# Designed miniproteins, single chains, continued (4): the designs that were tried, part 36

Each design is a single chain, and the fold is of that chain. pLDDT is the mean over its residues in the fold that is shown.

## One batch from the design tools (miniprotein)

Design m13306
Fold by ESMFold2-Fast:
Order: C-alpha cells, then structure tokens, then sequence
Structure m13306 (fold): chain A 75 residues (1-75)
C-alpha cells in the first residue's frame, strides 16, 4: 500500500538511512493513485530531503519543485 511505503520512507529518513528513504519514497510514488496529490507531494518531499542529505542538490531542487506543484493541486 502506498501509505505504508511512505511511512517506511519517513521512518528511514528519521533514522538517517537516506538511500532506504529514497527506495521507499519511489515505491510510494509507484503505488499511489494519480490523483493522490497529498501522498505524492509527501513522497517527493522525502526524495528532496534525502537527496539533499546525500549532496545531490540538483535532484533535491527538482523534487522540491515537484512536491510544491503537487501540494498546490491538493489545495
């Protein structure tokens, strides 16, 4: 379930397991309904934080923009 994958991504992020957080956030995106903008925004947010922590600032900025766009659609 997409929500469970997202929870695992958040848990991995809290533990400093950034590669694991990326894996679970990508899985959450794969499992999410196309119109679940809140879940998708949160998953892209996890990707942004994890990539920033790993020093991939280009990917972090890309995923931050995706998260903001999805959040705007949810509102």
Amino acid sequence: MAEEALQKAVDALRQGNYEEAIKWAERAIELAPEDDYQLLANAYGVLAIAYRKLGDFEKAEEYERKARELYNKWK
Scores: mean pLDDT 85

Design m13307
Fold by ESMFold2-Fast:
Structure m13307 (fold): chain A 72 residues (1-72)
Amino acid sequence: MSEEELEAEVLLAMGDIYLYLGRKAKSMGNLEEAKELFEKAIELYQKAIELNPDNTLARKGLEEARKELEEL
């Protein structure tokens, strides 16, 4: 695994954490916090895709985070 691949995996994991936290905030009615968390997840997934365009998990996470943000 290259440093670039490792960095992409770390960014993906961070994106997943923010997506999880955003969904948690949304379930608690904290819509402003949920929005900020989903926006952060989107940013992290985009960076992961830039480093590894073939990362299907990062692409799926990006679409899920975008959908969650649109539903707010």
Scores: mean pLDDT 87

Design m13308
Fold by ESMFold2-Fast:
Structure m13308 (fold): chain A 65 residues (1-65)
Amino acid sequence: MSQREIAEELAERTGISRGTAMKIINRLLSEENPYKADFDAIAKELGVSRNTVLLAAQLLDENGL
């Protein structure tokens, strides 16, 4: 999947906007290791739940990103 398709899936599964989903994906991809990032800090920064950030990281991992 492309980053846009992952953002669409995240938005559909969590009820957030595609724009917010894309911000989460871009924020995680800016980390040296997105799968070891501080999900609580990112969630607070972007105004979303920790579970939303965790799901985004899982979707990125499943797609080799």
Scores: mean pLDDT 80

Design m13309
Fold by ESMFold2-Fast:
Structure m13309 (fold): chain A 88 residues (1-88)
Amino acid sequence: LPDLDELSAEDQAKVHEATQEMLARVDAAEAAAGRVLSPEEVVAILTETAAELLASGKYTPEQVALAVRLAARAISSRTGVEIPLPEL
């Protein structure tokens, strides 16, 4: 993963943890909706989760930003649909 190897093991674990939380929330929302979410719905969930993680004080902005990028990439790869997120 880009720049992940330059992080400490703790920072890498935090990025992974945040990414998994984002993916779990998207999966839960798709299950509740009974359908694949639109890119706009995915962006809303990722944005809300990122704000919550930042507000928790347990993650740095850089860790959250990288987690958003990784989660969006994973969903794009899984669904074949590009997720429109701001560049980091």
Scores: mean pLDDT 77

Design m13310
Fold by ESMFold2-Fast:
Structure m13310 (fold): chain A 66 residues (1-66)
Amino acid sequence: MDEKKLEAEVAIALARMVRGILKLEGDKETAEKVDKGIDEAEKLLKQGDYEKAKETALKATKEGLA
């Protein structure tokens, strides 16, 4: 198993969880910011840039929690 790929997938899953919570709470503006970060991270994951995908997903999570 590619550990870097798994780390990126877990980071994206965490960002998706934070986005889901924000949408349930009605914080649509912050949820949209997290959504953009998730989309960018998923694009990087598909390109094989696992380290950048992980960093991008974690940054999106941090923005959602700010």
Scores: mean pLDDT 82

Design m13311
Fold by ESMFold2-Fast:
Structure m13311 (fold): chain A 92 residues (1-92)
Amino acid sequence: GKMAEEGAKEAVKRIEERGGEAEGRAEGDKVVLELSGLTVAQQFGALAGAVAGELLGGEAEVKVEGDRVTITLTGLSDEQAKEAAILIGESV
């Protein structure tokens, strides 16, 4: 919903502020974050943030494709999806 989309946009902003590149979108009850230009340490940070999304009762799927990391959050409420997306962006 609208909160998940807002969270995705805020996550993108936080990743860009830390020197990375990001695209974020909400697709129904899913949040998709595509991250690139990250250091290895920042990639581990993104993974830690994704795990926190699972602790909120959702599911986090992480795919690494070359220099791009894609995180998909599902099964969260709109408010929880916003919080999880922001936490991923802050963890980078």
Scores: mean pLDDT 81

Design m13312
Fold by ESMFold2-Fast:
Structure m13312 (fold): chain A 72 residues (1-72)
Amino acid sequence: SKEKALEYAKEALLSIYENDPENKQAMEYVLQAIRALKEGDIDKALEYLKRAKEVANEEAKKYLEKAIKALE
């Protein structure tokens, strides 16, 4: 599940770069979530994925939702 969450988080980041490149807050939250996933901190990753979902574009939200589901 952690590996799947990391894959989805990276897809969310790519979607932000392509569709909403000025949304620095969404990018920062996703990057912090990716860092937390690599460190094995699932609670911190979930917190940042949920924060990213609140501010991200619609396509990125779909990937963020999948990442959250992969960790729950």
Scores: mean pLDDT 86

Design m13313
Fold by ESMFold2-Fast:
Structure m13313 (fold): chain A 71 residues (1-71)
Amino acid sequence: DAERAARAAALDAARAAEPEWLDVGAAERASPEAGERALAESSARGEAVAAAREPERQAIGAEAAAKRAAL
């Protein structure tokens, strides 16, 4: 459904962007300001991915627990 597709796309986008996070050291060597911006961007992406994943993870956990309790 649309919400799951959107979360999966956000996670895929974050994984695809991982090489950009590896460039933080290169940006920092170019200038301290560039390194700080790269770190802030990396943190924001990580938080967005975690937020997108959390509701689905909670729903899966609750469903599994309910099924086990029914036995």
Scores: mean pLDDT 63

Design m13314
Fold by ESMFold2-Fast:
Structure m13314 (fold): chain A 96 residues (1-96)
Amino acid sequence: MYQVPPPDSVQWTPDQIRQMQQDFIQRIRDGTDRQQISDQLRQMSQTSRIQGASDDQQRDFVGTMIGTSDMIDRSDNDSQAIGIIQSGFDRLIQMS
């Protein structure tokens, strides 16, 4: 494990989160490894922000991304992973 400076924070809109949800689902349908999707979501959690959110809301948002990533990594099949992405990202949209 090595410490790297975090990149500049990325602010997500509900529409952008919905687009990412659709992109992740499509990538799984196209045969992308679930671990690659999980890793990408985990990396995004390190830089993702909601504009105007409180510290508690920001923590819940990042926690939802990490939890969704962990559930994708533990999924047994692509259909289960797609369901996890749908539910997790719907929650992220409601927070944004």
Scores: mean pLDDT 76

Design m13315
Fold by ESMFold2-Fast:
Structure m13315 (fold): chain A 94 residues (1-94)
Amino acid sequence: KVEELIEKLDDDDPEVRREAALELGKIGDKRAVGPLLRALKFDPDERVREAAAEALGKIGDKEAIEPLEEILKDEKAEEIVKKNAEKALKKIKE
């Protein structure tokens, strides 16, 4: 199931990608952390990026902290990406 959901993060339909991100967050499998960080940073749909941030927060993997902090320090990153990274960090650090 986790592998299938990770594949769905690359689906043509943004709603499928969003649902996959949220489900990966509910499952809490750390194998999803890398794929979700990629979605948070690069997905063209803002709702998918927000769902990826929520999922990273729910998984709570401390290994995501350093990559998310690097996004916040990246002057080239879009403000929406930084906002989503901040939300994920706050949830992980709770």
Scores: mean pLDDT 84

Design m13316
Fold by ESMFold2-Fast:
Structure m13316 (fold): chain A 58 residues (1-58)
Amino acid sequence: RMELIVRIGELLRKEGPLSAREIAERLGVSQATATRTLREMEARGLVERLPDGRYALP
């Protein structure tokens, strides 16, 4: 989970913005796992959810 947070942050820095589906496919995790982790990161201010449903770094 902590490791996944770091990987998502790195991916968004290089290739963002990305959807939860795209993040899941790139990192080899389930879409449910990516979505749960992104919701936690959003609550902690580590990512922002865009109007189109994609996520980006603040």
Scores: mean pLDDT 82

Design m13317
Fold by ESMFold2-Fast:
Structure m13317 (fold): chain A 57 residues (1-57)
Amino acid sequence: MDIYLRLLKKDLGASEETIKEIEEAVKKGDYEKAIELLKSLGLSEKAAKAVVEKMAE
């Protein structure tokens, strides 16, 4: 799990299940789903896109 996922868990109170679902969506190339999950945690669309781009590296 990368540093961004740990930060999301700490700052947004995200569950391990939600974090894993975001990671799986990025791994499958379903970036729209990953962005929507991040937005549900309180991130803006711009911030969610930035996180997804960093995870996809």
Scores: mean pLDDT 75

Design m13318
Fold by ESMFold2-Fast:
Structure m13318 (fold): chain A 91 residues (1-91)
Amino acid sequence: AAALRAAAEAALGRASEILTRVEKEHPNDWELFAKASAATIHLAFARLALQEGDYEGALKHVRKALEAVKDVPEAQASLEEAIGHLERLIA
């Protein structure tokens, strides 16, 4: 359980870092900024839920983050990785 939780936290951290980098690489893309900002808000709630042991709540927020950045493939892999770890924590 602890290893899966740590892996989920690490994946969420990588997703946040990727979103920040993508925003910096595309500074005039307001649509990308809006999508990345929405994902970042959901990732913040996911981290809070994960810290509270609310794995279902964390999973819900990570899925919303993935929906927000479905057109940003760089962030998708880390978000999908986090979803996998959270699903294993729930099972």
Scores: mean pLDDT 81

Design m13319
Fold by ESMFold2-Fast:
Structure m13319 (fold): chain A 117 residues (1-117)
Amino acid sequence: MEKARELIASILRDLERAVEAIRKGDTEAFLQALVDIANKLQELRDLSTDPEVQALLDRAIEKVTELARDVAAGKLTPEQALSKLAEIARLIREVAEKMGIELTPEEQARLDRILAL
């Protein structure tokens, strides 16, 4: 459980890093943030035995992979990329809730900022 808490906290920081990168037009930094997010989502999936949590994580990994592909191909505007990050953040919120992970006020504020995209 402690490792899962740390992974969720780290994923939220990486999502905020991705938001900052795309707003600055730094495609390389954005794609690197998505790689970090995907790797941490996979680690979180490997820690879970709950089929509902695994399904949410599989959906999140799929959305991160699709977002990375579409941004690398120049298919998305920054606004569209931000919208896709908000969708990923919603899945992470559901994973945290299903796993019984209580976010700190700082983590909750970070999540709320991303969900507002």
Scores: mean pLDDT 89

Design m13320
Fold by ESMFold2-Fast:
Structure m13320 (fold): chain A 65 residues (1-65)
Amino acid sequence: MSLEVALSILIVSLANEAGISVKVEFKDNTITLTADEKHKEKFLEVYKRFEKIAKELGFKVELKI
């Protein structure tokens, strides 16, 4: 399984646990996460947690709301 697929599963799981939906896009070594503005605070908590893991695996994470 590729790291991209594993990271996609991880972020979806974290978002589901927080009760929010996110869209995940991969481009080069950058992962872009998109979520609804109404869930911004919960999304930022999920984002911080995910960014730490993705960064350790060599990816850059960007947030779009």
Scores: mean pLDDT 79

Design m13321
Fold by ESMFold2-Fast:
Structure m13321 (fold): chain A 72 residues (1-72)
Amino acid sequence: SLEEAIRQALLEAGFPEDVAREIARETVEKAKELGLTDPLDIASLTGAIAYRKGATLQQAVRVARLVMERLS
């Protein structure tokens, strides 16, 4: 699923399981609200949400790349 792919990318980027689950869920809900289906848009949204929740810029960029790779 999209949520599972995003969650796995967050875990690989070093996020704790609880945080990864919350960011993945929020990203899927927000992508659905905005009608986003493009992998780059979803990846960028995941990074932005992670950064807003206190991730470093480096972590946010890394997770966006990993999400893009999993959805491409």
Scores: mean pLDDT 89

Design m13322
Fold by ESMFold2-Fast:
Structure m13322 (fold): chain A 84 residues (1-84)
Amino acid sequence: LEEKAKELKEEIEKDPNNAEAWFNLGLVLLGLKKYDEAEEAFRKAIELDPNNEDMILFLRNQAESFEELKPIFQPLLDYALELR
């Protein structure tokens, strides 16, 4: 997971507007339980592509399925919907 996070950070350095790379970085950081860093990565992905329905569905599913993660995913979902 740390190696994959490094690869994604290098990809982002080359193309900071790559929403998919930011989203994937958020997923990897979530797996590492780095929740604050994951939230920042997801927020950047949302800012770059707020109309991504797959991302919105993912955020909603995580907020509804995991009570422990709702404080992270609910504000991200709300933020994505505000940008529309």
Scores: mean pLDDT 77

Design m13323
Fold by ESMFold2-Fast:
Structure m13323 (fold): chain A 65 residues (1-65)
Amino acid sequence: MNESLREALRGLVEEALKETDDPEEIAEKVIQYLKEKYGVSDEEIQKLRPAILELAREELERRKA
């Protein structure tokens, strides 16, 4: 994943964290936003889902430490 895309996804994860602290729910919110606002395909969502989930877990771990 390129750095610019990772930074954009991190920003979306941080916004979702204002509403929930469940990494699966954070990933769902980010995915819905990408599909609705940017028209990201299901194939791209399948590739991005593990990275989004990892970013959500990293951000949650950082806040719990």
Scores: mean pLDDT 77

Design m13324
Fold by ESMFold2-Fast:
Structure m13324 (fold): chain A 109 residues (1-109)
Amino acid sequence: SLEEELERVVAETEERLRALARRAEATLSPEQAEAVRRLVALAIGGLRALKRLALAGASPEELRAAGRTILTHLRERGAALGVPEAVLEEVLRIVEEGAERIVALVEEA
């Protein structure tokens, strides 16, 4: 079902983000690792919000617009938190890929 496939995409994307946060904890300063954990929590929240919109019947266009808003917000918040640029770009890439998969599932439904 669409609900099961959306849940799978979100769960897989959340696992990728949590794995990134764990790598950051091992490789970055404690302050930078904390910044990454905060950004990852926001990213997970954004993906869950996008899933809820999809399940509520949002169009592919509405989901793309919401996805762009989430990415813009994450970029601004990541920079403000002091997330290293390379790590911020990796978080944004993972979220963008997850959002694109959500949109594709709704288009195929």
Scores: mean pLDDT 92

Design m13325
Fold by ESMFold2-Fast:
Structure m13325 (fold): chain A 55 residues (1-55)
Amino acid sequence: MEEIEKGVKDMLKNNSVEEVIEHLKAIIEDKSEQNLLTKEQLEKLEKIIKELEKK
């Protein structure tokens, strides 16, 4: 499992889906401003958020 997917699953064990979505959105905002996310990492995080929002 990729590091991002593992992190999301670990968060879901201790947090609600809504809390995980908000945390991921905050990470995208913060890391994007710092240019710390690659385009591929950003797209993966956005895809995970969309999948969680469908639940």
Scores: mean pLDDT 72

Design m13326
Fold by ESMFold2-Fast:
Structure m13326 (fold): chain A 88 residues (1-88)
Amino acid sequence: ASPAERLAELVARIRELVERLRAGELSLEEFQEEMARLVAEVRALARELGDEEILRLAGAVATAVARRDVEAALRQAEALIAALERAA
């Protein structure tokens, strides 16, 4: 897939995960596990693209998730989504 297609897929997957957490369809533990996997994929793509901003924002999401700071994780995830959409 093209980088733009991969960026769009990651945006969709992050949005779905956030929506499922907000709807109460996902436990905090499940959210941590799935978001950690998504962040790893985002970081790999950011390195391929040389996008330091996306790499930084992915790290911020990972830190908030590891701290179990749901509010910070959601804010950082929204910032990451915006950056991924700009790069697409």
Scores: mean pLDDT 84

Design m13327
Fold by ESMFold2-Fast:
Structure m13327 (fold): chain A 73 residues (1-73)
Amino acid sequence: SLEELRKRAEELLEEAKKLKDELAAENAERALELLREAEERRKRGDEDGALLLELFAGGSLTVAERMLERKKK
């Protein structure tokens, strides 16, 4: 869901800031921007556009998560 993706993005952004991983933070921030646009698209009745943006946000979160995994180890 959009709420779960937003929560994941916020958690990853906070973790990235704690670990001082600027690239991971940038990817988490990008995901939040994509999710904001997805919410606006859904409010306009563009469900397909919203789903596509949520997919892209998920991709950015996966990148952030992968970067943080390398920092933690």
Scores: mean pLDDT 83

Design m13328
Fold by ESMFold2-Fast:
Structure m13328 (fold): chain A 103 residues (1-103)
Amino acid sequence: LSEFARKYSQLADVPQAEMDAAMVEATAAANEARRLAAEAGLSERQRDEAAAMAMGAVLARIGEAEAAAASLRGAGNDALADAVLEGARRGLTPEEAVRAVLA
């Protein structure tokens, strides 16, 4: 869980409510990844790795979305910032959320 601790530290500036939501989503993703790995007959180590990677991916996505939204708001583009944050809630990266708005 050193990877998780490192990614968690990157969320230090995120509001507590967003942090709590991120932890709920990350925990759910980790549990699902662990379940799928178990169904695939993977080892305990591989199940732990899958769970850690899923949790890390969720936290990284949310951290990137918050950073991108802050940058977009600084540039005066509040609508695009809101789209990036909403996209993150639906599992999209900032790039994917921006492409969806611009397509």
Scores: mean pLDDT 72

Design m13329
Fold by ESMFold2-Fast:
Structure m13329 (fold): chain A 119 residues (1-119)
Amino acid sequence: SVVVTESGGGTVAEGGSVRLSGKVSGADFSKLAVGWIAEGPDGRVRGLAGMSADGSKTSYGEEVKGRATISRDDAASTAYLDLKDLKKEDTATYYLLVGGSSNGKPVFAFGQGTELTVV
């Protein structure tokens, strides 16, 4: 019953920037840790960024460290990934993963993804 909807992809020029969004419904978002991953056209999956449920802890993958910022808006039940200095290698489908516990039940979910093409 948890639904994640990613958005914000599209076609962007190399060196540009993008904001990706993931909206969550069907769970108490404030109890969920969030993470962004990317699946490249070769099918390889890379971890990009993570944030604890309370927002106090963040982590970044080596390939995006210094270029990516993860944030969350619990009132909007939305997580964001701001990515700058875009490279052609950033061409991928991006997914928001959410995990934790809501109403005493385990939650793990991700959506259909949002496709980013860097040209």
Scores: mean pLDDT 90

Design m13330
Fold by ESMFold2-Fast:
Structure m13330 (fold): chain A 77 residues (1-77)
Amino acid sequence: SHEAQAEELEKKAKEEKDPKERAELALQAAIHYAQAGKYEKAAELLEETAKWLEEQGDKKSAKFLKNMAKRFREVAA
């Protein structure tokens, strides 16, 4: 299912040390959560990942994920 695929990708994202690869895995997980109708969870994952990316100095990827999270939250409302 999309939810099961999202959960597996989320685990991989949280274990990934490379900022770009973690952002990509988190985005893939969020898309699968959204496909499962879990828009708030998709947004939360992207917001958490964006905060971590800012701590790593990747402000551009962080901003991109925050913008995606905002869109998912607007769908959830």
Scores: mean pLDDT 87

Design m13331
Fold by ESMFold2-Fast:
Structure m13331 (fold): chain A 67 residues (1-67)
Amino acid sequence: SAAAEENAKKAAARGAEAAAAGVQALYGAKDPVGTGTADGANKLTGVGSQGEARVVLTGDLAAAQAA
């Protein structure tokens, strides 16, 4: 019982974090970190392109709204 509740809570937290990362990637698409000092070489791995961020955000929002 407690383990199932902990697993559900962790899954919800991961969904929320992924959705937040997607929002940051979408709204900060130009420079997600510190203006991107390097010419695209110093970008966060995992934020992907704007299109990829939209796909991640859509899926994670669906999961978050289902919760």
Scores: mean pLDDT 49

Design m13332
Fold by ESMFold2-Fast:
Structure m13332 (fold): chain A 92 residues (1-92)
Amino acid sequence: SPEFLRQLGLGLLHEKAKDYEGAAKYYEEAIKLNPNFGLTYLNLAKQYFKLNKFEEAIAYAERALELDPNDAYIQKKGRKLIEEAKKKMAEA
């Protein structure tokens, strides 16, 4: 939908500005409009990682892996983000 693409674009714009809290808000709105698109969950997980919210980052990345089990990009990037978040939690 046009509104889904608008929320994704706003999320990306805020991410590039390093406004990770604002980016997360727009990606959460995009998920409400299309809850089965795994890439949006991966993008949201990345924002929570940047905010040092590692448990939320892991949860959203795991959901992205579940939604798109055959997407090589999402599988690779999601697993890497989960590994890095777990390492950050262990160092705390």
Scores: mean pLDDT 91

Design m13333
Fold by ESMFold2-Fast:
Structure m13333 (fold): chain A 79 residues (1-79)
Amino acid sequence: EEERRRIENEAARELDRFVQAWAAGVELSPEEKERLIKTLREVAELHREDAARDPNPSRRLAHEIVAKLYEGFAEAVEK
C-alpha cells in the first residue's frame, strides 16, 4: 500500500509539473512525453491489478475508474 501510494504520488507530481510547463507554452520533448505516458500507464495497470484482485465490487469499480482516468491522461499527452 505505501509503495503504491509512493508510485501514485510520484506520477501525480510528475504529471502536474509537465502540465504546468505545457500550459506555459513549453512543448514537451518526445522523450519527456514517452516517460510521462509510461508512468501514467504503469499507475493505470496497478489499479487494474487491484480491481482484478479485490473481492469488493465497489472498490473494484473505483480502481477501474481511476485506471481509466490515468489511461485517458496518457492518451491526451500522446496527442
Scores: mean pLDDT 75

Design m13334
Fold by ESMFold2-Fast:
Structure m13334 (fold): chain A 62 residues (1-62)
Amino acid sequence: MNIDKMIEELKKELGISDEQVEEAKKLFTSSLAQRARRVVDPEEQKKLEEEIYKTIKEKLLS
């Protein structure tokens, strides 16, 4: 998984601040590392990544 690429997409799409970038990195690393370890199926991993991306996006906009 490429967290840096997902962060760059958030920066381009939402124009988030550097502080929000750091928060997003922590959320991606923590959530994906913990939950992805439980998911063996690559297709389920992609679904999980998309769900986490959406959740982080919503938190940053709130």
Scores: mean pLDDT 71

Design m13335
Fold by ESMFold2-Fast:
Structure m13335 (fold): chain A 92 residues (1-92)
Amino acid sequence: SMSAEEGAKFLEKAAEDAGLKAKVEVRGGVIEATLSGASIPQQFGALAGAVEGELKGAKVEVKVEGDTVTVRLEAETPEIAGEAAKALGRGL
């Protein structure tokens, strides 16, 4: 759970550093993030696809709608969920 919380905090900070508003929730092995703002990168769809293809043992749902991105990361362990969140944040 701590690893998932660290990953969630990393994603939140990375999004804020990119000029976005971030809301991130952690529930065990699930991380749900909503990122919003006019500065969402046009390349975010490609980043979303890369995150989905990269993760083994995790389920990733990413939805991009205009100025909002919703991400749901579900994994067998909180540690895997945290790493997924960190990977997404690094791409911002």
Scores: mean pLDDT 73

Design m13336
Fold by ESMFold2-Fast:
Structure m13336 (fold): chain A 65 residues (1-65)
Amino acid sequence: KEELKKKILRLIALELEIIGLELELERAEKEGREEEVEELKKEIEKLEKEKEKLEKEIEELEKKL
């Protein structure tokens, strides 16, 4: 259960980071900061992929319980 707890906490941290970046993206889009918009989109995509991988690991651990 400790491994599951660690992965869940990491998932929550990633979700919060993605939300923060999405808010920054919205602000950058509103202000017309095109370069920042592109960088933020790339960073969000990278974190979303990490989140998907972690979600699969959590599902596998839950199935073993």
Scores: mean pLDDT 82

Design m13337
Fold by ESMFold2-Fast:
Structure m13337 (fold): chain A 55 residues (1-55)
Amino acid sequence: GAAEAERGVEAGRAAVKLGEMLGSEIAIEYGRKGVEYGEAGDAEKAYEYALKAGG
């Protein structure tokens, strides 16, 4: 639902921020995809990409 999608956006944003701090382009790219899917309301894909960003 919308709450899960919002959490996916926040997780993706956290992954982007951590990737920028660590210099991980993969984490930044997957984190951005997580935000994109979460903003589109696709919570499952948002979490999938956030997990990929985290390794």
Scores: mean pLDDT 78

Design m13338
Fold by ESMFold2-Fast:
Structure m13338 (fold): chain A 83 residues (1-83)
Amino acid sequence: MREEIERLGERLKEAVRAGDMKAFGREFTRLLDLVEKAGASTEELTRLIGLGIRAVGALEEGDIEAAVEAVEELVRAALEAAE
């Protein structure tokens, strides 16, 4: 579980650095599915969705640093929700 979330987090950061919105969406959906199956609450999932929206917004503005920071916060929140 933890290793899977960390792997998805690295893929999300890679997608952000590459400006690959399609790859970001795919890996983000996988992260949400994984955390939901781990028993995350609706409130926890809502927080993860909000962080994903922040990352996408930063990426659309070309702020790669802010997008990476949002992904790092997303990964931390996902690890907390899964444990």
Scores: mean pLDDT 84

Design m13339
Fold by ESMFold2-Fast:
Structure m13339 (fold): chain A 62 residues (1-62)
Amino acid sequence: AAEEAIKKAKEAYENGDLRTSAVYFTAAALIAVGDILEGDPERVEKARKYLEEARKLMKEAD
């Protein structure tokens, strides 16, 4: 689930669509948070990384 969002985020970035890429990285972070609620603590670090990527891309898009 999160991996699919990351794939779409990377495709958008390669197409020069930084804002859409940021949206998909944000979606990946939210999916990872959902996994944490299911009791998967390994997703905490992944959620953090996805959020950091989305934040970087939003700053570049502005």
Scores: mean pLDDT 74

Design m13340
Fold by ESMFold2-Fast:
Structure m13340 (fold): chain A 84 residues (1-84)
Amino acid sequence: MKITLKEGDITLTLYDQGDAYLLVLEKDGKRFPVAAITKDGKIYPLSTDPRVEIKKIADGLYEVTVDGKKFLVDIKNKELKPLE
């Protein structure tokens, strides 16, 4: 299943690949993988851009920072949303 969030010039998409989730970022016409998240909740960072960060904040909950803007990835509720 695919979940997409668009916020200004930022598009975040979470793909369910079966064994893991793939988080993909699109910004300024560039598309690249940010991280793979296993079904066990482990993060495998795939981005080398220091302006893009991902961290686990709770079980099934992740915070993604893109150029100072924060987004919530909620695996349990299958939701992506901006953090205020």
Scores: mean pLDDT 80

